# Ledger of designs, part 114: designed miniproteins, single chains, continued (3)

Each design is a single chain, and the fold is of that chain. pLDDT is the mean over its residues in the fold that is shown.

## One batch from the design tools (miniprotein)

Design m11939
Fold by ESMFold2-Fast:
Structure m11939 (fold): chain A 68 residues (1-68)
Amino acid sequence: SLVDRLEARGAELLARAEQRKVSPETMERIRLVLDEALRAAKAGLLTPQQVDDILAGVERILDEEEAR
């Protein structure tokens, strides 16, 4: 399901953020994005493409933090 995919991939992305020691502000931003996405997915409001776009957005946040 989209919920299972968000939970699994979200946990992986959060673990990567922890390993990279991103700022507390960046960690909070990632957590809020994933929490909101999970809430919307559980409500049936997201398409598979929107889930992919959200996950790609979190990956971009991590990449931008690494470039700093």
Scores: mean pLDDT 83

Design m11940
Fold by ESMFold2-Fast:
Structure m11940 (fold): chain A 79 residues (1-79)
Amino acid sequence: MKTKSQRNDDGFSIIDIEQDGIKIRVTIDHKNKISIDDAIKTARAGMDQIGASDDAKNSIIDFIKNQKHSGTISISRID
């Protein structure tokens, strides 16, 4: 897994991760409040769908847990 790029833009928290030739973007929309537990559940389903590695999964979960507020999670490939 390669370096993450993290930023906050207009109520969104975004992280970009590279693993095994795949670029993954995770976006948290803080305008749509949900619990961190619900966010993690949604993120796990999305990560499983795209075939993310355990290292990428752990990194994404840590990113979500470290947010002061969670929201709607979107996970996509951006390669």
Scores: mean pLDDT 72

Design m11941
Fold by ESMFold2-Fast:
Structure m11941 (fold): chain A 82 residues (1-82)
Amino acid sequence: SLKQKVANLIAAAGIALVGAEIARMFGDEEESKRLVQVAGELIAEAAEMLGRPDLAEKARTAQENGDIDGLREVLKELAAAA
């Protein structure tokens, strides 16, 4: 179902964000950036599927800025909307 696909994207994005934070904490900037890109893509896709282009735009902005906290805030809003 659409709801299950959105839930799976949200779960995968959450895992990617945890990985990005761990990588950043230990100085692996390349891996952190890669995981931020992955999380941003998953969050933007989930937002589009839920008809929330405003959240997709926020996710893209946070993704471009490497803003893990910003992506986490969008993810929380999507989880509440799903």
Scores: mean pLDDT 89

Design m11942
Fold by ESMFold2-Fast:
Structure m11942 (fold): chain A 96 residues (1-96)
Amino acid sequence: MKEKLLEEAKKAYEEALKVADEGIRTAREGIAKYAADPEVVARLRRLEQELENLRTGAETALVRSKIDPELGLEGIKQNLERAKKVLEEAREILAA
């Protein structure tokens, strides 16, 4: 049903924003921790930029869900799953 897909899309979008925001915060903490290591800082800045792009991608997919709920929801889920992986990579760097 279209209504259920739109509700699922909104919920997935809210989760994507939380994951992306947590990842950006984690990457920034890592940049501060490893400020003396230009290679680690460059890697973390790339992850921060990817998370910002994924946040924007999820927003674009949410707009699409109003026209095509199935494609929009799939787009949000793809951005969410990628954001989770980027967050985990940022966490691994911060923990090292």
Scores: mean pLDDT 88

Design m11943
Fold by ESMFold2-Fast:
Structure m11943 (fold): chain A 71 residues (1-71)
Amino acid sequence: SAVELVLEHELEKVRKMFEESGKEEFNAKELAEVTGMSVAKASEILKALGKEKASEEEILEYLRERAEEAL
């Protein structure tokens, strides 16, 4: 569907942001800074993952799962 294509495009953009940052793990402030989301949103993601820092892969998996639930 068009929505699945948009999701893949947005996840690829986020992946590139992580790769360009040169960081392996992100806390809430770093995640917000790299992706442009609010610190509150970044903190919510990390809290949902049960972690103070998360890898690129963990964050992208969370975003994919939540986007699929919202559709």
Scores: mean pLDDT 76

Design m11944
Fold by ESMFold2-Fast:
Structure m11944 (fold): chain A 74 residues (1-74)
Amino acid sequence: PVPLSPEELQQRQQIALQRIRDSYENLREKSGLSEEQAERWRERLEAAVQAGDSEAAEEAALETNEELARERLK
């Protein structure tokens, strides 16, 4: 494995935030997911990237995707 550069981490953060934003809008319309919950997930991901913890950033994105999927199934 190769270490992620700061620029690559920033790119992954932007992609994850965009994916969360898209999923948030779709699921908010369908399941009533609150805007506050989506914003908190995005904030946590950004904080992890700022700390330089790529694993924490990926974990936050994964948890967000799993939670959104679970809400969709309810």
Scores: mean pLDDT 60

Design m11945
Fold by ESMFold2-Fast:
Structure m11945 (fold): chain A 65 residues (1-65)
Amino acid sequence: SVEREVAGRIRAIALEIEFPSSERRIVDGEKHIVLTTASAEARAAAEEQARLIREESGLNIEVRA
């Protein structure tokens, strides 16, 4: 639904604010968000949020260590 898509997009914005080293890329005309994390704990938290964002909005989001 539109409400779920909006919620997922808001979650993505919040995550980018929390991880300021995040990058936005365009690949084959689609927006991709790449997060770089400094610790295993931060990566686990970011991966959980990325999963929710993908499920709610369908946005392409990748987490790197």
Scores: mean pLDDT 72

Design m11946
Fold by ESMFold2-Fast:
Structure m11946 (fold): chain A 68 residues (1-68)
Amino acid sequence: GLSEAQVQARLDAIIARMRAQTADWPPEEQQAQLDNLELLRKALLEGLRRGDPEVDASLAAHEAQVAR
């Protein structure tokens, strides 16, 4: 199963890719996207603590979204 460290590392990679992909956006619009990913971090860590099987699927979906 996923550890907290694995969830954090995968989400940090998603955030880094999103930041790179949105570097030319207005700062407020970029920050809104990054803030949404930080809300996702909180939700995924709470899901992991509850044993939610959807945590891995959620991470994979966001990884696919930032893959270009």
Scores: mean pLDDT 86

Design m11947
Fold by ESMFold2-Fast:
Structure m11947 (fold): chain A 105 residues (1-105)
Amino acid sequence: SAMEEEFKKKENEALARLIAAKLLGTTYASLVPEIKPLVEELIEAAEEYLEQTKKLIEAEKKGSPKEEIEKLKKEVEEAKRRLDEKMEELNKYDPLVEKALRERS
């Protein structure tokens, strides 16, 4: 159904963000070790976004009460916002990562 495809797309987006956070974050931390705590926070935020997205999808599939669905939607939005903030923080280190990569070549 169209709803099942929409749920799949949302879960796949959250999963893709987690994969990206792990691949990009671990690469950046290997080049710039001082950002490792930020990378760990980024991965945690991506995992939280995926988990909250899964909970929302399960609740919608079960026909949970509107109040529960609205609470879960807010939790997904908050988790996504935190993930986006951590990604923006990581991107500020791009010049340091580029410099480290050039020095290791």
Scores: mean pLDDT 87

Design m11948
Fold by ESMFold2-Fast:
Structure m11948 (fold): chain A 83 residues (1-83)
Amino acid sequence: MERVKIINAKNSMEYAQYLIKKLEERKSDMSEEAIELLEQAKRKLRLAQEYLDAGDIDKAQKYANEAVRLAVEAKRLLEEKLA
């Protein structure tokens, strides 16, 4: 059970890291609202890593999911601004 949860948390964190990196590369094209969401996503990703390192897998997954959600929303706002 814990092994599957750890893998799922790590996968969510890797996806969030990927999205955040891509958004950072395009930060100059982002609105202030999108930048705020990006900064929140980065903060949630740090929390996910801290909880994973502490062995709190459920909180790591929670914050990893929040980081993904915030990064996806920032990407959506970036794409809307460019359209």
Scores: mean pLDDT 85

Design m11949
Fold by ESMFold2-Fast:
Structure m11949 (fold): chain A 64 residues (1-64)
Amino acid sequence: MSVAEKLARKYSFSEQLLDSIIRKLGIRSVEELESIADSILSDFEPFKTEEEQKKFAEYLEKKL
């Protein structure tokens, strides 16, 4: 299971949204995503609602 899949399952987050963010930021490896994700998750507590999922995606785009 990929990091995107794990994050999508754990936080009820869309794998499609994560893939879009990865492409936009030019992240080329799962290892880079894991490093970034760990740092971001330290700053932002993801929640399980659709609204928080959206906020998390926006946070990722702005923070990265």
Scores: mean pLDDT 55

Design m11950
Fold by ESMFold2-Fast:
Structure m11950 (fold): chain A 82 residues (1-82)
Amino acid sequence: SDAAALGKNLQTTIANGDAFVADMEARATSPAVKEMVAQIKAKIAQARALMAKGDLAGASDTVDEIGGMAGQTLMMIQIEKS
């Protein structure tokens, strides 16, 4: 409902996504995890492009998708260490 607050929250989340990708790239050892990190990078770029167009709803949906992929990536890293 507050587009300005949503926009600011999305900008912060996307910026945090860059730091998350850098951390995951440093921790990624398997091809499968590296592929997931590459997909997350592509989704972060997509979210930025949607925000640049003023599509906050599309950017929000993309950020939610990134969150799910990030959780899956962390799970894969933990399983591969076992």
Scores: mean pLDDT 81

Design m11951
Fold by ESMFold2-Fast:
Structure m11951 (fold): chain A 72 residues (1-72)
Amino acid sequence: AEDAYRKAIEIDPNFAKAHFNLAKVLQAQGREDEAIEEYDKAEEIYTKALGPGHPDVQKVGVELLKLAVFRL
């Protein structure tokens, strides 16, 4: 749930998967601006840890692109 991901982030702010999962929960609730913030944070952390070509980075980028396209 949202609260569990927020608590995980509070314990480890660099927990990229928690930011990604929180973004998905926020997106499902229609809270798109907050979801974008959390996706951006997840992408930054994954890119720094794994490199920009990693599948996890690409996965976040795809979700961000979907949100950008559907908000036009």
Scores: mean pLDDT 78

Design m11952
Fold by ESMFold2-Fast:
Structure m11952 (fold): chain A 88 residues (1-88)
Amino acid sequence: GRRITLTKTIKGAQGKTVEVELEMGTDVWDRLRLVGIEAKDADGNKVEAKLKSVERRPGVVRLTFEVTTPSSPSDVTLVVTFEELPPP
């Protein structure tokens, strides 16, 4: 299926766990599959990132990602990849 990528940049974070929130409509969420979570610092080194929670509300789904920033000051780029499910 089609790949959809969302990118968020966390600037100047050091030694902290940062939460990143993404929201989408429930109709969009029901047609998507989460296939990848990647985070990298400014030097291209892999940073730990994971999906912490999924909250479904009327009309909206909120995804919370947890990113463990490096001990040295750096900009961290979070990349979340979804695959669009085939139409029924």
Scores: mean pLDDT 77

Design m11953
Fold by ESMFold2-Fast:
Structure m11953 (fold): chain A 85 residues (1-85)
Amino acid sequence: IEDLIRRVRELAKRLREAGPEAEPVVRHAEQGAEAARRGDYVATLSHAASVADLGSQLSPEIQKIADEATEELQRLARALREERA
């Protein structure tokens, strides 16, 4: 879980470096990582969906990074759900 959170934070940093237009995507990626740290898998999935949706409205470069962040947030949510099952 810590490794996946670190990956999301690294992707959020790359999103921020790609341009100021990515800031809403960065905020959702960071909030998703924080939700995952707290064990909130529903909030983590919600933020993953927001990252994907907002990223899809931006440049192809930002979309690719947002898609990677979405995948890592979805992996985090699955790991949290399995730990509780």
Scores: mean pLDDT 81

Design m11954
Fold by ESMFold2-Fast:
Structure m11954 (fold): chain A 118 residues (1-118)
Amino acid sequence: IEDFREWLEARLEKFKTLSELERIELAAVTLGEMAGQLLRAVSEGAPEEELEELVQLIIETMEQMLSLLTDPEARELLQETIERLRELLERKDFLGAARLLAETAGRLLALARARRAA
């Protein structure tokens, strides 16, 4: 978790140096990586408390990403995902949380591709 927290902090600092389109692309990649980390923790049998801390860290990171995004569609996707992640955390549905992160990553990537084509 601490290594993952440090990695996420570095990722957020990188966000500040990027263009609007590059921020959407990096958000997609970051969500996919967060989904992978959560899936790995579940598969390794991490205790429930550790999984809760990991999802909370993911939510906090996404809130910071949301503050750095200016595209209204990307912001809406992230906001909806944050709200749904909080619901899944309350239900302790960690696999559902990982799946939602992966699905949102795909949607953000599609959005970035659409913006690049425009």
Scores: mean pLDDT 85

Design m11955
Fold by ESMFold2-Fast:
Structure m11955 (fold): chain A 114 residues (1-114)
Amino acid sequence: SMEELKAKLLKLIGDFAAAADEVVALMRAHDAKAGAEVEAVVAETMARLAELLAQARAAKTEEELKEIALQAIEVMKEALERIRAIARAAGDAEAVALVEEALRKIEEVEKEIK
């Protein structure tokens, strides 16, 4: 249903935001420059996700909402891949592990929506 898909999208974005905040905190403590780069990626991503959430609220069909949800998933996956590359370059193994866990969780939700 549209209600279930909206709830699933909202939870997924909330879980992404929480994981991103944790990664930013770890990265800032490990390497201030790398942490600032990750913080910029997160800010850009959250702005794009806010636009997609506004589109999801305006969606009138389950098909339209599903397309928006898959776009949000792609945005979050691209952000996590960028963050993982920054964390790897900085040698932050703990941040890499958190990003890889977040990617796995997003891929599981993607399979449920597809």
Scores: mean pLDDT 90

Design m11956
Fold by ESMFold2-Fast:
Structure m11956 (fold): chain A 90 residues (1-90)
Amino acid sequence: SDEKLAEEALKKAQEALAEGQRRALAILERLGDTPEARRLAAEAVAEGAEKAVAILEEAAKKLKDPELKKKLEEKAEEIRAEAEAALAAA
């Protein structure tokens, strides 16, 4: 089912984003609020986002439903844009 594939992809993408965020928080907690810690934290978030985008893009290629495909592609672009903005701010 395309719906099940899309739901699983969205769940896995959210898990990848959450892991990146947890790693970023752990870095800041251990190293404190320093420029180096912020850079490493931003890189951890970016890595999580990159994994999430890859999951969504691969799932979109396998989907036959054009609306679900568009939804995953749009979500991947949102995640990419937010990650790029966060890196630019770090």
Scores: mean pLDDT 87

Design m11957
Fold by ESMFold2-Fast:
Structure m11957 (fold): chain A 65 residues (1-65)
Amino acid sequence: DMAAQVAALTAGQDPAYREPVTSAVNTYRDDPARRATVAAQLQAAMDAGDRKAMGVIAGRTRFND
């Protein structure tokens, strides 16, 4: 359930991060390995409070790395 994964990734985080995380997770909804890598990048950006980095990761997730 992608909604449950988005909720888990954004638990305790700023609600503004939910849309970028949802976009990124949906891009890799059928690729668990890439999704794990993207989740780690999103966690780092959320920890830094960098919403611009969150937007870049979400917008470029199809071409991650």
Scores: mean pLDDT 68

Design m11958
Fold by ESMFold2-Fast:
Structure m11958 (fold): chain A 78 residues (1-78)
Amino acid sequence: SSITRAVGLALRGIGLGFDGYLLAQQGKLEEARERVEEGVRLLNEAAELGISSAREVAEKAERLLKEGDVLGAGRVAG
């Protein structure tokens, strides 16, 4: 179902955000950025399927990524 798929995408997106946060805390900023960018992509897909809260999280994390705040973006997404 669309809701089951949306929830799965949101959970995967959150998990990638958390992975990115942990990598950023270790100073692995390039690896952290890749994980957070993928997490944001999945959160945006979940939002398109009806999880409106994922939209707000994805937009905030995307803004932080554009500002170079990879740690902040990972913390928001995870």
Scores: mean pLDDT 90

Design m11959
Fold by ESMFold2-Fast:
Structure m11959 (fold): chain A 87 residues (1-87)
Amino acid sequence: MSLEEQLELGLEAVRAALATPGVTPEMLYIVGGVLNAIGEPIAGEAVRAAADKAEELTGGGEVRPEHREAVLEAAEAAARAAVEAAR
């Protein structure tokens, strides 16, 4: 998988998680860990950044619709930075 494909995988994983009712920062950390374990570190970094932002906004609670934009923006920024660092 290319760096750009890993970025898109990470963002799709975050979008899918945010569409799941009751998603928590802990669940996002688990998804990020799985992506790292299967060799997709840029995707894992995107989801980890989403988890960090979700934790900041919820204190470990369920991610609500009003949090989704900020969580996705954090994931995209981190994934893009990781792509540039890996070049």
Scores: mean pLDDT 84

Design m11960
Fold by ESMFold2-Fast:
Structure m11960 (fold): chain A 71 residues (1-71)
Amino acid sequence: LQLTKLKTSLALSRQMEQALREHQRKEQYARNERQRKISDFEANLSRYLKLQAGSQSQILSAARASAEVTA
């Protein structure tokens, strides 16, 4: 608050910085929340895929056993 020119420049700089920082902060928050949701969804999907893979593996194993008997 010593020089009018410096005060104006600093006020403008702060306004621009606040606008950008607030935008980035909101974006970072949304990103963090989305990342957490994706992580949770990925864990559930991974478990589902393992169960499905197990089922497929059993079918293939049974088919192989049947082929071996007919050989």
Scores: mean pLDDT 72

Design m11961
Fold by ESMFold2-Fast:
Structure m11961 (fold): chain A 98 residues (1-98)
Amino acid sequence: GAAHLAARLRDIAEGLRRWAERYEEQGDLETAELLRKAAEHLERAAEAVERGDLASGVRHAEEAIEYLRRANELKPDENIEQLIRILEQVVRAIRSLA
């Protein structure tokens, strides 16, 4: 349901912030900023899904995926690639609530 998807989006956002902190500690400020931007969009997606605004939820989740793709292009990371696949599945799940 919508509440479960919103909770999952928030959990992923928190994970991305922790990953951003690790990249920042390694001196990779650009990758860290892209991960923080992805996290912000996932929080917006969660809020939209909880409000029943599924179109905005999809849009924000897709923006998060784009920031993750940019991060992966800058610094390839298998964990980011896996997360992109997970979020593409979450986007499909949000669309199925419509």
Scores: mean pLDDT 89

Design m11962
Fold by ESMFold2-Fast:
Structure m11962 (fold): chain A 94 residues (1-94)
Amino acid sequence: SENLASLTEEDREIIDKTVKEILELIDKGIEEAKKKGDESLVEALENLKKLVESNLKEKLAEVHNTNKLPIEELTKEAINIVKEILEEIKELFE
């Protein structure tokens, strides 16, 4: 897409690392949900994983291009939001 094509090599590497880290966080959440036996939450997190794999890179690039926010700020916020969501899920399981 034009959004991804407009990124520097460094910005692309930051996005790639961020998506990988987010997917690893979601995978840990799926493992915890499976251990708890919460099949509905497993399905929800697997659907979230598919959305991240298919859309997150494009959306981060689009937000960067439209709002002129640095990629580092956007990716840091994305990671923090996912960490907060997963920690809240973990607390609900305790």
Scores: mean pLDDT 79

Design m11963
Fold by ESMFold2-Fast:
Structure m11963 (fold): chain A 74 residues (1-74)
Amino acid sequence: NLEELLKEVKKLVKEKKFEEALELVKKIKENFPHSKEIEETALELLEYLNTLDIPEEDREKVKKLKDELLSLIS
């Protein structure tokens, strides 16, 4: 269910589980065609991530997540 997976990605990002969020985004990208719902969720998450003060140890994980989210809106 795409809706439930998108909701789970948002939850993982808010919980700062960036690596788990990245893996779920990759799974969504592999299993679902590009859709407006995926694009809207990717934009929402990119905006949210840009408001966060990211500690040094998470910067690489967040960068990878942002790169994957950007690929969904291109």
Scores: mean pLDDT 84

Design m11964
Fold by ESMFold2-Fast:
Structure m11964 (fold): chain A 78 residues (1-78)
Amino acid sequence: GEELLRRLHELVVEALRAVAAGDYERARALLREAAALAAASGLMEPEEAERTAAATFEYAATLSPEEAAALAELLAAV
């Protein structure tokens, strides 16, 4: 339950930090890991999880490094 959501949260925060650092390969890998975890846990259907990860990456890739860093810090504080 809560531990799973915490792990998903950590993966998304690390993906945003990777975007802020310009490491888009790492960001994609972390979001794919989050999608796989969400699907394996039954939290989302596999195709839904994959679409969500792809959409999240597309959005994150439009952010400046400063915007991505700020969003990562905001999410990490929650």
Scores: mean pLDDT 86

Design m11965
Fold by ESMFold2-Fast:
Structure m11965 (fold): chain A 55 residues (1-55)
Amino acid sequence: MSLTEISERVAAAYRAAGGDPERFQALVDEEASKLDPESAKLLRSAGAAVVNHLR
C-alpha cells in the first residue's frame, strides 16, 4: 500500500471522528485490521502521531 493511501485513510478517519481521539483511534484500528501487517503498522504509526496532536 502506498504512503498516499495510508494518508488518505488517516484523513478519512480524522474527519469521521469529529475531533474525538478515542473514536479516531478505533477507526484507525478497524482500517488497520483489513490491511497486511506492514501496511497496518504504517497506518497505526501515522494514527498515533495524529492522536498526540489531538491531546
Scores: mean pLDDT 78

Design m11966
Fold by ESMFold2-Fast:
Structure m11966 (fold): chain A 90 residues (1-90)
Amino acid sequence: SALEQLQAQLDALAAQVKPQLDALYAQIQAAKTAEEKKALMRQMLDVLRAFYDQAIALMRQLGVPQDVIDQVREQYDALFAKFEAQIEAA
């Protein structure tokens, strides 16, 4: 089914980005300065944004309704804006 294809392709995409996210997370934990932490958190946010843009494109290709895609995009845009604010406040 389209849902099974979407899940399988999202899982494959997640598997591709996981090592990069794990490496960035380890670097954030090891960082000694607030400036280093902010830069690494910024890089992690960029990786997550790219991942979700690919996920949205995949949803579109597999025929997920536009209103559902729009709702998902709005939710992630709001989440990323909050994370951005947290990085800048740190």
Scores: mean pLDDT 84

Design m11967
Fold by ESMFold2-Fast:
Structure m11967 (fold): chain A 80 residues (1-80)
Amino acid sequence: MSDEEIKEIIDKIVEKIKEEKDLVVRKVGAHELYKVALSSKNKEVQEYAIEKMREIIKEEKDEEFRELLEAYIKKLEESL
């Protein structure tokens, strides 16, 4: 799978997280986003995912979900 194709998958996951109202389903989406980015083994793709997670955090009112995304960002940064 190309890096461009992985970024498209990331964009689709991000869109689903933004559209979804159920916190549990949104947490599953956040975990999928993290796993896709981590599995890419590509710094540019991982940095792209971090940027998308930060965009979600800026719009997010749920503290628990923001903390979950911040934890995934830290884990991805540790893998760089």
Scores: mean pLDDT 83

Design m11968
Fold by ESMFold2-Fast:
Structure m11968 (fold): chain A 94 residues (1-94)
Amino acid sequence: MEKVREARKKAAEEIKKTLEKYQKYFISPEGKIDPKYRDEFIKDLVEIFKKAAEELGVPEELQKEMIDRIVEAAKKGNFLEAISAFDEFFEKVL
């Protein structure tokens, strides 16, 4: 439990830093990002997730499933849903 909480805290801090970094590139109040920076933003989110998942010893197949969810949500401009996927992941990991 403690290990999961620490990984979640680190991921939350990195997500916050990433949102602050890309905030100036959001082109709508709903949180749509400028397409020029969207792929870089998605890559940063995926890297944060992979680091947390590797630290927790998550199976590669489950990592791929969660990465696909994060990428899909972020591509739709729904970055809050992408962040929600992180929270759901940490709640389900033992």
Scores: mean pLDDT 72

Design m11969
Fold by ESMFold2-Fast:
Structure m11969 (fold): chain A 88 residues (1-88)
Amino acid sequence: SMAEKLIKQAEEKVEEARQRLKQSMEDALKTARDSEEYVKKAEEAGDTEKAQAESDARNAAAGDELYQTQMEYARVVKEAKETIERVK
């Protein structure tokens, strides 16, 4: 039926957006951990300022990507819920 097709398409879009969000979350967590280790090692060497600036720039880039995928996931979930509720 048309209703079943619309529900399936909505669920598939949510799963695709969820996988993109999962990847961006994993990338952001890895960037944060790598940056924390880098700053810690630089602190032990007495050269924290440069390491902190480089870490801040990398975390900002990863954070922007994560923010974009979070916003897209929220939009897709909202649209999917509205579609599923309307056809059920």
Scores: mean pLDDT 86

Design m11970
Fold by ESMFold2-Fast:
Structure m11970 (fold): chain A 84 residues (1-84)
Amino acid sequence: RRQALEEALRILEEALKQIKKAYEEGNFEEAEKILEEALEKVESIDPELGKELRELYEEMKKKGLTPLEIMASMVAYVRSRLLE
C-alpha cells in the first residue's frame, strides 16, 4: 500500500507542477485537463485512493477552488495518508 501511495504522490506532484505553470499562463482549461488525467492515473494504480481523491475533487470544485488549490490539497491529503 505504501508503494501505491508513493507512486500516487509522484503523479500528483508532477501534475501540480504542470498545473502551476498552466495557472500562471491563465490557462485554466489545460489545468483542469491535467488534474483529471492525474486522477485517472491514480485510479488505475489504486482504485480506492482514486475514488477518495475524486470525491475530494468534486467537493472542492463545488466550493469554487481553483485547479491549483485542488491539486495542492490532494498532494497534502496523500502525504498525510503516507505518514499513517
Scores: mean pLDDT 82

Design m11971
Fold by ESMFold2-Fast:
Structure m11971 (fold): chain A 91 residues (1-91)
Amino acid sequence: MEMEELKKLVEKLREELEENREVLENTKLNKDQEYELRMLEAAINGDVKKLEEIYEEYLKWMEKNKEPQSKIDRAEELYKEMLKLAEAAKE
């Protein structure tokens, strides 16, 4: 049940990203939004390795910028959600 729902979500997110491609390309993203979008793109492509690499880069960037622990914790939860999405995208 959950995997079928995640697969449908992956398809919907792929469609939404394609529909909003021009808007996204012309929008100046902040670094948090840039990392989150990169993680989402890796997740919907089922690229778990790329997702892990982006997440590690994001953590290092947050640590270097002395971001609060609450923000780091939120990024970890986002990564866990994106990892589930990536596994659904692979199936």
Scores: mean pLDDT 80

Design m11972
Fold by ESMFold2-Fast:
Structure m11972 (fold): chain A 100 residues (1-100)
Amino acid sequence: NLKEEAEKKLEEIAEKYGISGGAEVLKNLFLNSRSDAEFMALLLALQQAYGLSEEVLEEIAVEGLIVVRDLPSREEAERAVRRAKEEYERLLELNRQRYK
């Protein structure tokens, strides 16, 4: 069961990196994001708070989307993460251009 495997991986990551509140905090991060940009902003805040590598952050994003959005494959979750990164970068560039 892909969702059960993803939940176990989130629990393992939360324990390994000392994330306060465990896997539930990671799941709530995805559930409370209203857009791809907000989702990426929350992931980047998590990375800064816990000193996570980009590889670990991407694993959290992929496994979290499988759990929260019931995605059928890791490949589909990886595509969703790539799209969220692109949207976040687009909005950051628009914001920079507006205030330059």
Scores: mean pLDDT 77

